# Designed miniproteins, single chains: the designs that were tried, part 42

Each design is a single chain, and the fold is of that chain. pLDDT is the mean over its residues in the fold that is shown.

## One batch from the design tools (miniprotein)

Design m1438
Fold by ESMFold2-Fast:
Structure m1438 (fold): chain A 62 residues (1-62)
Amino acid sequence: MVGDVYRAVVTVPKTGPDDLALRVGDLVEVLEEVSPDTVRARLLSDPSRVGLVPKSALEPVA
């Protein structure tokens, strides 16, 4: 999980200051697991964008 690359399977809106907004197909690197349902991730196309993402919005990239 941590250090692995995941793909967004749904559009994730930014609803809070710590949230990372994602579009379907965005690739993220998981930096830490904050809770069973939420990870802190970095957007690979723009590494300056870091935030919280629901795990249900992500699928592993082989």
Scores: mean pLDDT 80

Design m1439
Fold by ESMFold2-Fast:
Structure m1439 (fold): chain A 92 residues (1-92)
Amino acid sequence: SIEEFEKNLLLYFKKLGLDGQKVLDALKNEDKETAIKLLQEAGFDKKLAEILTNLLIYQLKLLKGELLPKEEEEKLAKDRDELTKLLEEMEK
């Protein structure tokens, strides 16, 4: 159930030293800015925090039986492309 997924997310974030409830609340409200800031405060790079935030929002929506809006799909594509470019620059 979605409730079990949320409980598992809270436990996972707690193990990572995050305020899991604040992160989960931001994700459920699609408050990406707050979720990204909380992840960055925990030591995640901004680009990684953005990607993780989008992926977790995506997963929550799918568990509810929702389809991703086109805007969310485009955001995920951009974040993926940015990560790919960063990895290519590191390889050079």
Scores: mean pLDDT 72

Design m1440
Fold by ESMFold2-Fast:
Structure m1440 (fold): chain A 81 residues (1-81)
Amino acid sequence: MSLEEIIEETAERLSEYLSEEEVEKFVEVFKWLAETGDIQAGGRKLGEIIEEIESELSEEQLKKVEDIVAGFMLRYLEALE
């Protein structure tokens, strides 16, 4: 599976819990991370988005979003091999 396909699949999963604008914020970071490889800065940007949306989601929904984002990061790291 290409990194572009992994980003698209992740965006679809996030759209179950998040608005289109919120999903696009994550997608921008995923694409930026794919281009730069800056895992530290990418992780910080993802954390900032999660902090912004935390108050809008239930604990269960937040965990699902965090799991989806973590799943992207795992697949991203596997793609670097």
Scores: mean pLDDT 82

Design m1441
Fold by ESMFold2-Fast:
Structure m1441 (fold): chain A 78 residues (1-78)
Amino acid sequence: KEKLLELIEELKKFVEELLKNTKNEKARKALEKELEILEELKEAAEKAEGAEMNMSEEEAKLVLELIKKAIEEDVKKL
C-alpha cells in the first residue's frame, strides 16, 4: 500500500511539472486527464483494505520510471 501510494504521488508530481511547463492545448488536456485518473487511483488506494501489492522497492522504482517515460513520450507526440 505505501509503495503504491508513493508511486501515485510521484507520478502526480511529474504530471504537474509537465503541465506547468506545457503550452500545447492538446497536451495540457491529456495531462489534466492523467491527473484526474491518478487522483482517483490515490483515493481508491487510500480506501483499500486487505492485501498490499507485493512489490519490491526496485520494482516500484522501475515501474515509476517506465510510466514517467511513457507519459513524456505521449506528450511529445502531441
Scores: mean pLDDT 69

Design m1442
Fold by ESMFold2-Fast:
Structure m1442 (fold): chain A 98 residues (1-98)
Amino acid sequence: MYIEKAERYAKLAEKYAEKGDGKKAGDYASLGGSYAAEAARKDPSRENSERAKRAAEEAMKAGTKAAKLGTGKGAVYGTGGAISGIGGAIEAELAGRR
């Protein structure tokens, strides 16, 4: 459930970052990171943790790209997305260390 959402939103974030839509890229990166963290908390199995880490890392990369696209909303939303991606990756890494 949450893992599919994390993967979907991470891919959407990358798609919009490539299109130069910093706000949408940042919004989706933030969602991807948040759902990756939730997926890791709900199912800390190694397989689910690895999937969550990949989704969170992709969200972080997309959020970072979004932050670089401009000033104002793009920069703010992109930075938020990158932070959410980092948080998701940390949660997934910790869940996998059992």
Scores: mean pLDDT 74

Design m1443
Fold by ESMFold2-Fast:
Structure m1443 (fold): chain A 65 residues (1-65)
Amino acid sequence: MEKALKRVEGIKEGARLLLESGVPVEVVVAMIERETAALVAKSSPEVAELIRKEAEEAIRELKEA
């Protein structure tokens, strides 16, 4: 669980750096979706739900920025 959350945090930080570099938000959102889908596929249902929730929050924050 904690390891998976740390990977999601890494994805969020990478997304922030890409946005600061001028990458469009839709491209960054697609990257987050792809990376989190890979983590979800390797996780138990309980951990997958937690990963999805964190990814949804990250995408929401980016779209609202």
Scores: mean pLDDT 77

Design m1444
Fold by ESMFold2-Fast:
Structure m1444 (fold): chain A 62 residues (1-62)
Amino acid sequence: GDIQAQLAEIEAALSQLSPLHREIARLIFIDGLTPGEAARLLGVSIETVDEAIRKANDLLSK
């Protein structure tokens, strides 16, 4: 498989999110952070992280 093509597909899906939700989704799905770590790093609530994860999962359903 082409790792660059797969990464491009993920980035294209995430581009449909708001800038904040996109950054959260990248930290979780690309960088491997936990929801709590992403919330602390970005200074956002865990509820904001959970919303970003739900929206990203809807776009990345594969």
Scores: mean pLDDT 77

Design m1445
Fold by ESMFold2-Fast:
Structure m1445 (fold): chain A 101 residues (1-101)
Amino acid sequence: SIEEEFKNFLSEEATKLVLKYPEYKEKILEAIDKYLTAEGDKTKPLYDLAKTLADAYYENKEYEKALEIYRKTLEYLKAVNASEELIKELEEKIKEIEEKI
């Protein structure tokens, strides 16, 4: 499924981020726990996990990595017909980061 593919992408990226920036481990584990324990629609928890990863790269000035994660997240949100609010928030984040490159 699209959700499973996106989850697998985020899991790989989370592992890479924690190995490079171990200070984010607790925050990432919290986001993963929220995803695993969420009842019903898991779109928002997956978005929050992706945002946590992308924001961590952004804070460390790895703008290309942050963009990659946000762009994959936007593809996922559009594929699952997520709320306009989530899509707009993410599109604004992508524009902000593109201006840094």
Scores: mean pLDDT 86

Design m1446
Fold by ESMFold2-Fast:
Structure m1446 (fold): chain A 78 residues (1-78)
Amino acid sequence: NPLLEELREKIEKAKKEIDSLSPEEKEKALKIIEELERFLIEKVVPQLPLLSEEEQQEVLQLVGEFQEYLKENIDKIL
């Protein structure tokens, strides 16, 4: 599934970029998060009804894992 592959790649890239940032680079972390959020809203959400139930579950799992990652790194964001 090309959409799921692209979503995984974008999440992995976002995590790697955020992990490489110092705690002082909060603005850069927020921009990375905003770009991923934009991708989700503009590219993933509109296609959700066209995905299989298994693929929809995988999208929710990937988003949930990224949200947990952000929660663990909240000091870099807030």
Scores: mean pLDDT 81

Design m1447
Fold by ESMFold2-Fast:
Structure m1447 (fold): chain A 61 residues (1-61)
Amino acid sequence: REEAVANLVAHFRHLYPDQPELIAEFEAKLREIAETIDDPEEWRLAVTKAVNEAIKKADEL
């Protein structure tokens, strides 16, 4: 899970290098999901939702 979070954050930094606040919010959200959700399928759904929300925020800028 830690590795998956790190990889997703790295991808977002690569796509949006000039949006450090968005990246920080995304990382914090992924870490919260990793700490609160024990079920792997629920974790994947929550991560997918977080990714979609982050992309939407980036597109609104």
Scores: mean pLDDT 75

Design m1448
Fold by ESMFold2-Fast:
Structure m1448 (fold): chain A 69 residues (1-69)
Amino acid sequence: EIDERVNALRDRRTQASLQAAQAVGRGDLEKAERIIDSNPENPLPALYVAQVLRNLGRDELAQEYLERA
């Protein structure tokens, strides 16, 4: 929790989430899905994707990704 290694691992997980969110922001849902599938135990990519989708006004898709997280 307060360990630097834990923060570094969270940062890497967050980077994967950012890549998935970036792909969705570019309209590349397939790439975002691949990132989520590659991290099945990590809910963060799906959460970040949902947040980007809401910012784009795609609330219905955002809810789907929130439920998958």
Scores: mean pLDDT 73

Design m1449
Fold by ESMFold2-Fast:
Structure m1449 (fold): chain A 76 residues (1-76)
Amino acid sequence: SSLVEPAENPLADLPLPVAVGLIARELREFGLSEEEVRTAVEALRRDPSLIGPVVAFLSQPGVTREDVRALVRELA
């Protein structure tokens, strides 16, 4: 149960390694390569403030593999 108001980022209350791991799993589900997933993970570990925006992006209806690849390139 939540003791605070609902956040837009469902991963906000998770430890950084867990949140990054869940995002890596989602990127693999979109069909990204291990190289692309590694690039995203390294970027998120350097700037954890990107986790919220990335989760929000991945949660949008109609997001394609090509959209997710473009996001990873922006994170690099």
Scores: mean pLDDT 76

Design m1450
Fold by ESMFold2-Fast:
Structure m1450 (fold): chain A 62 residues (1-62)
Amino acid sequence: PLKLPELSEEEKKEVEKEYEEFREELKEKVEKGEISEASAYAAANIYRIGKEIDLQLARAKA
């Protein structure tokens, strides 16, 4: 298992807010036919994971 530092509750809420905002952007793109629902789902999950890793790396560097 990876030994990355645990995110705080505040950091988790920040990631959730950014994830929901990105999900709404992707939903609009799906409705316009620019991307598939599968692509939107993948992009949203990659975005959330990236945000979590960025915060964990910032914690590790502090």
Scores: mean pLDDT 76

Design m1451
Fold by ESMFold2-Fast:
Structure m1451 (fold): chain A 68 residues (1-68)
Amino acid sequence: SPIQKRREQLQKQRDAFLQEQVPVVAKRIQQKTGLSPEEAKKVAEAYLSGLENIVVSGEIMVAERQAA
């Protein structure tokens, strides 16, 4: 169904985004705050995962509303 395809697409996009962006954001956090690489990575993962979960949930809600 269109909704199932959208859920699969959003899940793949979320996973790809997190894999690419976590290292980038973690490095910037480390440079700006002086946190260890491990601490900076955990902060970046929490931030980006939280943001992406909100985006994915919103997109699914929109798709479900538009499906007749």
Scores: mean pLDDT 73

Design m1452
Fold by ESMFold2-Fast:
Structure m1452 (fold): chain A 105 residues (1-105)
Amino acid sequence: SRRRDLLLVSVALSVVEAHLTALLRKKEGDESPSSRTAIKTFDTGFESAVDSAEDIARENGDQDSLALVQRARDLYRNGGSAEEWRALIDEINARLAELQAQLLA
């Protein structure tokens, strides 16, 4: 089902985005209560989340989502500026909005 496939990719990307946001807040030293909660919740299991999202995107032929997940893995392993992390998070959120629009169509 197209709807099921879109939902699975959307959920997988949402999990990757949550991990990236938590890691960015940790990198920036953000001490706000919401950022501290996100860091405690999502600063572990990143590689597992990325592996799952990569498999789901690949199985669904979603090349746009696959490319974003692969960039997340690269940025995590090789490092990057806070700017590069924010740019990727913004692109993932744009992709999530597109997937959600397709689900609501």
Scores: mean pLDDT 82

Design m1453
Fold by ESMFold2-Fast:
Structure m1453 (fold): chain A 101 residues (1-101)
Amino acid sequence: DLSEEERELKREGVEAALNRDIEKFKELIKKAIENKEWDVLGAMVRAGMLRGLLSEEEMRELARLALENKEREMAASIALALDERGLTDLAEEIYRWLREL
């Protein structure tokens, strides 16, 4: 269960992504990472990928973070987005990890 503060952070982060407020979105992503709020971060990453707010390098770094924290849904979402962008080798590495976890 998310706390009231975690729910508010998730709402604000998703809204920032949907509104393409890149500066606010990246600030809130950083806050979620610092606070280790992985469920919140996962929702924000999905919204950010939908709006194209995350670079290839940022997605690679977020995939690494997901791997370190065993966040399967976030890692899978990133792998799918990488595959859709033609980064098949990186996507396959993440898919392999998810199969072996």
Scores: mean pLDDT 80

Design m1454
Fold by ESMFold2-Fast:
Structure m1454 (fold): chain A 78 residues (1-78)
Amino acid sequence: EEEIEKVREELFELEVQRALTYINLGILKIDLERAEKAGDEEKVEELRKQISHYETQIAELDAQIDELRKKLEELEKK
């Protein structure tokens, strides 16, 4: 049961980090839409780079979360 608790805690931390990253990505996408409508090419380039960084971070977090979820599911069956 201690191993289950450790996996749950790690999973919770990663899920919180993913949620915060996803919220930040959403804000950046709204800012991008506003910058595109304003014709601010420099701001559009800056925001696209930030969005790309956050999308990469989310993909890495999703992979880690999926691995831990599979481990947790297997542990919970016992």
Scores: mean pLDDT 84

Design m1455
Fold by ESMFold2-Fast:
Order: structure tokens, then C-alpha cells, then sequence
Structure m1455 (fold): chain A 100 residues (1-100)
């Protein structure tokens, strides 16, 4: 289920990137809230604790904000790199969680 969790989180971030590219002037706070809600639902489905759910929500919120700001500036390559770096950090967090 950790591999399925990673895949579902990656899809949420990729979908969020696509949405931000399609409408760069979208409300970042609304996109952050939507991404956090989806991540919380995925984490709950996979049996994560409230602490772990909050950690993932916080991490995803930061990632979405950073990517959205870069896209608003027309820095699409930097936005994609930032998303990839944040996704790798999330995957590393989940790998450490799997060692419990």
C-alpha cells in the first residue's frame, strides 16, 4: 500500500501542476486547499495517523504554493523542477514511514 500511496500522491501533484498551467491566474489558496483535501483523503484511506496526515498536508501545501508562484512568473521549467524535488522529498518521507 505504500507504493499505491506514493502513486496516488504523485497523481494529485501532477494534476495540480496541469491545473495551474491551464489557469496561471487561479486562486492559489483554493488550489492548495483542494490538493490538501485530496492528500488527506488518500492518507486516511491508507491508514495514516493524524500526525502523518497533517505532515503530508503541510508538505503538499508548500509544494503547491511554490509551483503556483513559479508558474505565475512564467517559470515553467523551474516549476516542474520544484514539483519533482518536492515529490522526491515526499517519497523519502513515506519510505521512512514504511520502516515503522
Amino acid sequence: SVEELKEELEKVLEETLKKLKENPDTDIAEVQAEARAKVREIAEKHGLSEEEKRALETYVGIAVREVAELIKQGKYEEAEKALKNMLEAIKKYLEEYAKK
Scores: mean pLDDT 80

Design m1456
Fold by ESMFold2-Fast:
Structure m1456 (fold): chain A 74 residues (1-74)
Amino acid sequence: RPPPSAQERIDIVREVLRELAEELAKRYEGKPLDPNLSFAEIAERFTRYLAEHPDAQAVLDRFRERVREKLAAA
């Protein structure tokens, strides 16, 4: 199977980042992530959650694993 294109890899990273940012928003803010947020705003929120909650390192590890799984399935 050919390796995923650069665009496919970017799309997978964006999808996983949104999914995890939604989970973190529900966990730390108690509300769903705004569906109108741009990718840059989602990435900024994800980064802030990780910075404010050191125990969220496990979420970063899960992000890496999820991207790996999706890339293998693509």
Scores: mean pLDDT 74

Design m1457
Fold by ESMFold2-Fast:
Structure m1457 (fold): chain A 82 residues (1-82)
Amino acid sequence: KEELEKELQEAMLEVLKETSELMRAVFYEPEKVEEKIERLREAIERLREKARELEPYNPKLAEQARRVIRTSESILESAEKK
């Protein structure tokens, strides 16, 4: 379904945006890191749900989304365990 692919791509962009904001906060605005961690967690959960829905229609795109999730989770974990 084209709608599901569109939603997944939007969710991937949101995760990338939140990941970028978290990285920026780590280097330039440490007082905002906790807020950005929460926003990234929410974006990752949204993307995970959409990837699951899209899996039977486009498994390759769903796998790409999971790769984005894993990368963002690594960044999130690194920021939390400093």
Scores: mean pLDDT 82

Design m1458
Fold by ESMFold2-Fast:
Structure m1458 (fold): chain A 62 residues (1-62)
Amino acid sequence: MTVTMADGRTATGVGALGSRTWAAVLSDGRPAIVSATGPGRGRVLVLPSGRVLAATGDDRAP
């Protein structure tokens, strides 16, 4: 699983934490959490700092 963020960073999934949440690693090696939000909405990346980034359109699920 790979998600491209609005700022151009890539998050790669490394494990499931719940039905709509999974652990990920950013392209720079930092840990992050990705959450799916609502039906038809994209993924939201939550950084360890608490900052939230929205995914831009081209998210691929396996």
Scores: mean pLDDT 59

Design m1459
Fold by ESMFold2-Fast:
Structure m1459 (fold): chain A 65 residues (1-65)
Amino acid sequence: GVVVPEENRKRILAVEDELIRRLTLGEPLPSVAELARLAGMSRATFTRYYTAVTGKSPAEVIAEM
């Protein structure tokens, strides 16, 4: 499995909270690139850590919204 440092895990969870907030308020959903920027990560690192924490890629989660 992918080891996710606690600080990076907290950033992933903050991104999930932001996605839920935008969805709840009917705001436009961000792209994977925007979510990676919000997490302070490259897209590759963000996708790897997000998938390790949530069990789904960011693209899969956005597609299901």
Scores: mean pLDDT 83

Design m1460
Fold by ESMFold2-Fast:
Structure m1460 (fold): chain A 80 residues (1-80)
Amino acid sequence: MGRLLVVASLAAGEIAELAGDPSVGDRIVDEAVEAMRAGGGVLTEEQLRDIVVRGAEEAGLSREQAEEAFERAVAFVEEA
């Protein structure tokens, strides 16, 4: 259950670094937590991907940059 929140934190950190604004990462994590609450404590990988992509696009980054950051975060958590 904690794995997707770790993925959210890692992806949010990369997006914040690419955007040059730590508040972008905070927004992505907050949206992931809110989506989990709305889902009764469940967050899907698809929902998290959509949150990361939307947050990145709102910060002026491309969908490709957002998806690459998300995939790197997933790979890191799976390999740890």
Scores: mean pLDDT 81

Design m1461
Fold by ESMFold2-Fast:
Structure m1461 (fold): chain A 61 residues (1-61)
Amino acid sequence: SALQKQIARLEMLRLMFLIVSETERWLAERIPSRREEYLEVSRRLEEKAKELEEEIKQLEE
């Protein structure tokens, strides 16, 4: 119920961060002048996704 809905929301958010992270890496390859900025954003999003994954595991029984 409420817990399952919260887990589903966190899983969706994690997936969205991973998709955006991949997009940032794709942009880093296509726009070399801003590569460092895109890669930094990608890394931060990956870290955020990892934090969400850990939170999900803590909520699971």
Scores: mean pLDDT 87

Design m1462
Fold by ESMFold2-Fast:
Order: structure tokens, then C-alpha cells, then sequence
Structure m1462 (fold): chain A 94 residues (1-94)
């Protein structure tokens, strides 16, 4: 599921980048912030480095909030990504 999670995170990053370019103000800042957290997570996963628990929680929270700026299909992709991130967090507590 690591490779699947990386693939999903890369798809989410592309969506967030595109939506941020089309947005202004607080919405743009929220999308850009979430995009940076997603890119950070991708880097950690590709390097086989653990994502710190606090950063993982922050990413999940940011993704949940970003869903309000996405369409229904994009929200489903984000929900699947969040589920895999939660599973990753449980495994890293070992």
C-alpha cells in the first residue's frame, strides 16, 4: 500500500495545485498549505522515512478541510488517501 499511497498523494497534489491556481485569498492559501504538506509526505515515503505523528495528523486535518474546495470525485480520492494515511500512522506506532 506504500506505492498506492504515493500514487494517490501525487494525484491529490496535482488536484490541489490546479485548484490553488484557480483560487484567491484564504482558499488559495489553504490549498497551497495542504499541497506543501502532501509534497512533504511524498518525499518522506519515497525516501522510506517515517512521517512524524504530528505532521501526519496535520496533513490529515488539512486534507479534510481542503475537501470543501473540491468536487465530489476529488473528495472521494482525498477520502481514500486519508484512510491510507491513517493506516500508515497505526503501523508507525509499532
Amino acid sequence: SRDELIELLEEVAEILEEKAKESTGERKRALEFTYNLVKYAIEKLKNNEPIPEEELRLLITALERAKSHLDEEEQELVDRTIELLRELGEKEKE
Scores: mean pLDDT 84

Design m1463
Fold by ESMFold2-Fast:
Structure m1463 (fold): chain A 76 residues (1-76)
Amino acid sequence: AAAQAALAAAQAAIRDEYNTRGFEVGKEGRKKTKELVELSKKDPEKGMQGINEVRKESAEKDRELRAEYQAALAAA
């Protein structure tokens, strides 16, 4: 009877951790993009290159977090 409750608690803790980490990745990406949008008004080429790089980094971090999240759930 205790096994299902323990598993549910472990999964809830994992979801909370990865929700927080995902939110932080999104927040950092938005902050960097905002700064690069301002840069693009002075240097459009550098601003656009920076925005593309931030988008690539954010997508990569999201993929890594999703893989870690799935592995953590499987290990629980």
Scores: mean pLDDT 81

Design m1464
Fold by ESMFold2-Fast:
Structure m1464 (fold): chain A 75 residues (1-75)
Amino acid sequence: SPPPEPSPLEKSLEFARQLGREFMERLMENNGIDPELPEEVQNELLDRLAKTRSKEEAEKLMKEEKEKLEKEKKE
């Protein structure tokens, strides 16, 4: 049986996810984080960013991620 075709809402969510990824990459660049992260890490960050309510929260999240990535690169 063929799967149901994605609804317009599902296509809009896919587009929103792409926009969220671009937003995330810009925040990473602004905070000195390498934009080329594994997709799993990018998806986790995107989900966390979607839960932030302000630019300040998003920037705080990026700083936490930067520290985590720096630890992983050194260890």
Scores: mean pLDDT 69

Design m1465
Fold by ESMFold2-Fast:
Structure m1465 (fold): chain A 112 residues (1-112)
Amino acid sequence: MQELGRKLAERLEEAMNEGIEKIQKAAEEGKVSEEVAKRGIELLKETMRAGILLAEEALRRGNERLAEEATRVGIEGIERITRAAIENSLEKLFEEAGEFQRRAGEIYEELA
């Protein structure tokens, strides 16, 4: 269980780090404003942490399927937030963060 939790956390952290790198490069190239880049990076960190916590809760309840699903939803959220940030759209950043929260909430309700 702890080994699986670590692997799922590593996958979420890798996705976050890749997203942060892409946002930072786009900002360095002047394609993304500092505000959108900063908020995008903050949302990636929040999404990664939420995904890890949800996966850990699923594993504590013995539900490896929901832990994998939480991890997948987290990675998809990170990828969508990264794309919105690269598009330099604060509105899309909040829309994609909201979609992640909705999907994470559905998994949390299935755990309850």
Scores: mean pLDDT 89

Design m1466
Fold by ESMFold2-Fast:
Structure m1466 (fold): chain A 92 residues (1-92)
Amino acid sequence: SLEELRAAARAFARGLIDMAKEYGLPELVEKAREFLAAIDAGVSPEELIAGLQELREFLRKAAEKSTDPEVKAALQGAIDALDELIRRLREA
């Protein structure tokens, strides 16, 4: 359901905030918080997908710039989870 997908998006955003804080990525913390606020404001599924796509590009750039293989792997895992969430939102 859309409610379950919104709950999954919130869980994803919270997980991103925690990961970004742990790895010292303040710009990602801010972007993930903006996305969480958009979910709570009740934006459309299309707007949720757009927000996820913006987060994906931010994660991609962060992974590309990272020299730490652990951080790079964590960011890639977040991209993979985000891509699955976009797929599920498009099929809803």
Scores: mean pLDDT 86

Design m1467
Fold by ESMFold2-Fast:
Order: structure tokens, then sequence, then C-alpha cells
Structure m1467 (fold): chain A 56 residues (1-56)
């Protein structure tokens, strides 16, 4: 399993609704929002992570 961390603080503000949509769209990856560090952590196969990142 691969893991990727994405810093969202300078790019966009993510709402709980947007995070929920991503989880529904990409059920093959584990998506965790780290609100303390304004990061998204995505865990899964490299291919599925790349698709989820494109949706951000």
Amino acid sequence: MEKKEINIGGKSVLTDERIERLKKEFPDVKITYDSKNNKIIIEGSKEKIDEAVKAL
C-alpha cells in the first residue's frame, strides 16, 4: 500500500462535504483529513491514489 500526503492550506479550503464526496468516489483508497496540519492523507494502490489526487 502506498501513502501520499497533500498540503491543502495554500491551494483550497476543503469542506466536510467535499471530503465525503471524495470518499464515495474513491472507495478503494483510505482518505483521511488531518485538520491540525491542513493535509489530506490518501492510502491505497499508486494508481488509485493518482486518480484521487486528480479529483482534488
Scores: mean pLDDT 72

Design m1468
Fold by ESMFold2-Fast:
Structure m1468 (fold): chain A 86 residues (1-86)
Amino acid sequence: SMAEAQARLRAFIEELQAEAEEIIAERGDSPEVDAELAALVLRRAGREMYPLIDEIVQDKLANSEGSAEARAQAQEFLAQLRALHE
């Protein structure tokens, strides 16, 4: 369900934020740390969260007043996530 998907996404974000906060506390807030955190988010989102993100985005596209341009961008984003999940 959408509520279940959103709850799982929130839990994922909270876990990721806690891990990021620990890394920043240990190593400081620097461009190198920012790059490592960005790579971590990309890997986990692409590999573990793609189906959940896809469900949320598809529901939003079905119910939103998004422009054709915004829908095309969302579809491209999902295609990129799918490639990373592979």
Scores: mean pLDDT 68

Design m1469
Fold by ESMFold2-Fast:
Structure m1469 (fold): chain A 120 residues (1-120)
Amino acid sequence: LIEEIEKKKEEIEKIAEELKEKVREAYANNESQEKILDLVKEKLEEIYKIFEETLELALKEGLISEEEKEDYLKQVKEAIEIIENAVKNNESLEKILALIEEFKLMLERAFDFLIEKAKK
């Protein structure tokens, strides 16, 4: 269980870093806002699915309640919307990268909480 959660945490961290690199590259290449938004949506959806699967596993193993699962999913959806809106509003590269980093840290904290729960 712990090893499986740790593996999913590593997968999310990798996708988030890949997203930051690709966003930086797209800005350097003067890619369209539409193309950047599509890239961001695709990667954030991948992260969301892995996190949702992790919460489903945590719920089945009795680590969290259904209410806690829904609260986590709501927080993640809100964070994704903030990032997507920043891209839509043509915010600076620095701001978009900072929002992705904050999102990554939020997910890392959630995973660490689940790992600590699994140790009991």
Scores: mean pLDDT 87

Design m1470
Fold by ESMFold2-Fast:
Structure m1470 (fold): chain A 81 residues (1-81)
Amino acid sequence: SEEAAREARELAERAIELANRAIELAAKAGDLKAEMTAGVAALAAGVARTLAERGVPEALEVGRRALELAEEALREAEKAL
């Protein structure tokens, strides 16, 4: 549905925003584990965006998972400060 496609794009964009924030904070903290977690979250967010742009049925679920990873990465980066 058009609604699911829009939601998938919004989830992917939010995941990218949070993953990028996690990368900034992890780099500032100098914590290698936080940097690795943020990097994985950024990769997942990029995949979610690509799938959302292609409109595949799995895009919504991948977007939700990418957002979860980005939120976890942000928490770990903030904790490392």
Scores: mean pLDDT 88

Design m1471
Fold by ESMFold2-Fast:
Structure m1471 (fold): chain A 86 residues (1-86)
Amino acid sequence: STMDKELAAAEKDLAHARALLDNGLATGDVRLIIQALMLFISSSSEVEVLRRQAERAGDADMLARAEALGEQLDAEISEMHARIRA
């Protein structure tokens, strides 16, 4: 379904943001850290849109998957904030 493709894209974007953050922190490349932050923020917005679409469609399985990804994203943003401050 279209929502399955959107969820897969959001999962891929999250993985990309994590890779950029890890590389930026390992190398001290501030530009990679900024790119990771921007991707996490964009992904958060994408997941919220998908969550609302699933809710409107009455797709309980997709809603649960979007909410789970949103929780993972919130945890990653919190960890990023802690790692940048360290």
Scores: mean pLDDT 85

Design m1472
Fold by ESMFold2-Fast:
Structure m1472 (fold): chain A 60 residues (1-60)
Amino acid sequence: MATLTVTNGDSVTVTYEDGTVEVLTGEEAQKLGDKLSELILEGKATGSASGSTRTVVADL
């Protein structure tokens, strides 16, 4: 599973199970956001929100 932190689609921080951290911005962040929305709709991911920040835990 990976933990993702999203700030208004401007950036996504992805933390993988092996401890690798990646920061995606712009178009890549938008594409990940769309994929996460699909996973949440399928019940394969859970999300929480605080202000303008969302945290999602998904199996990637």
Scores: mean pLDDT 62

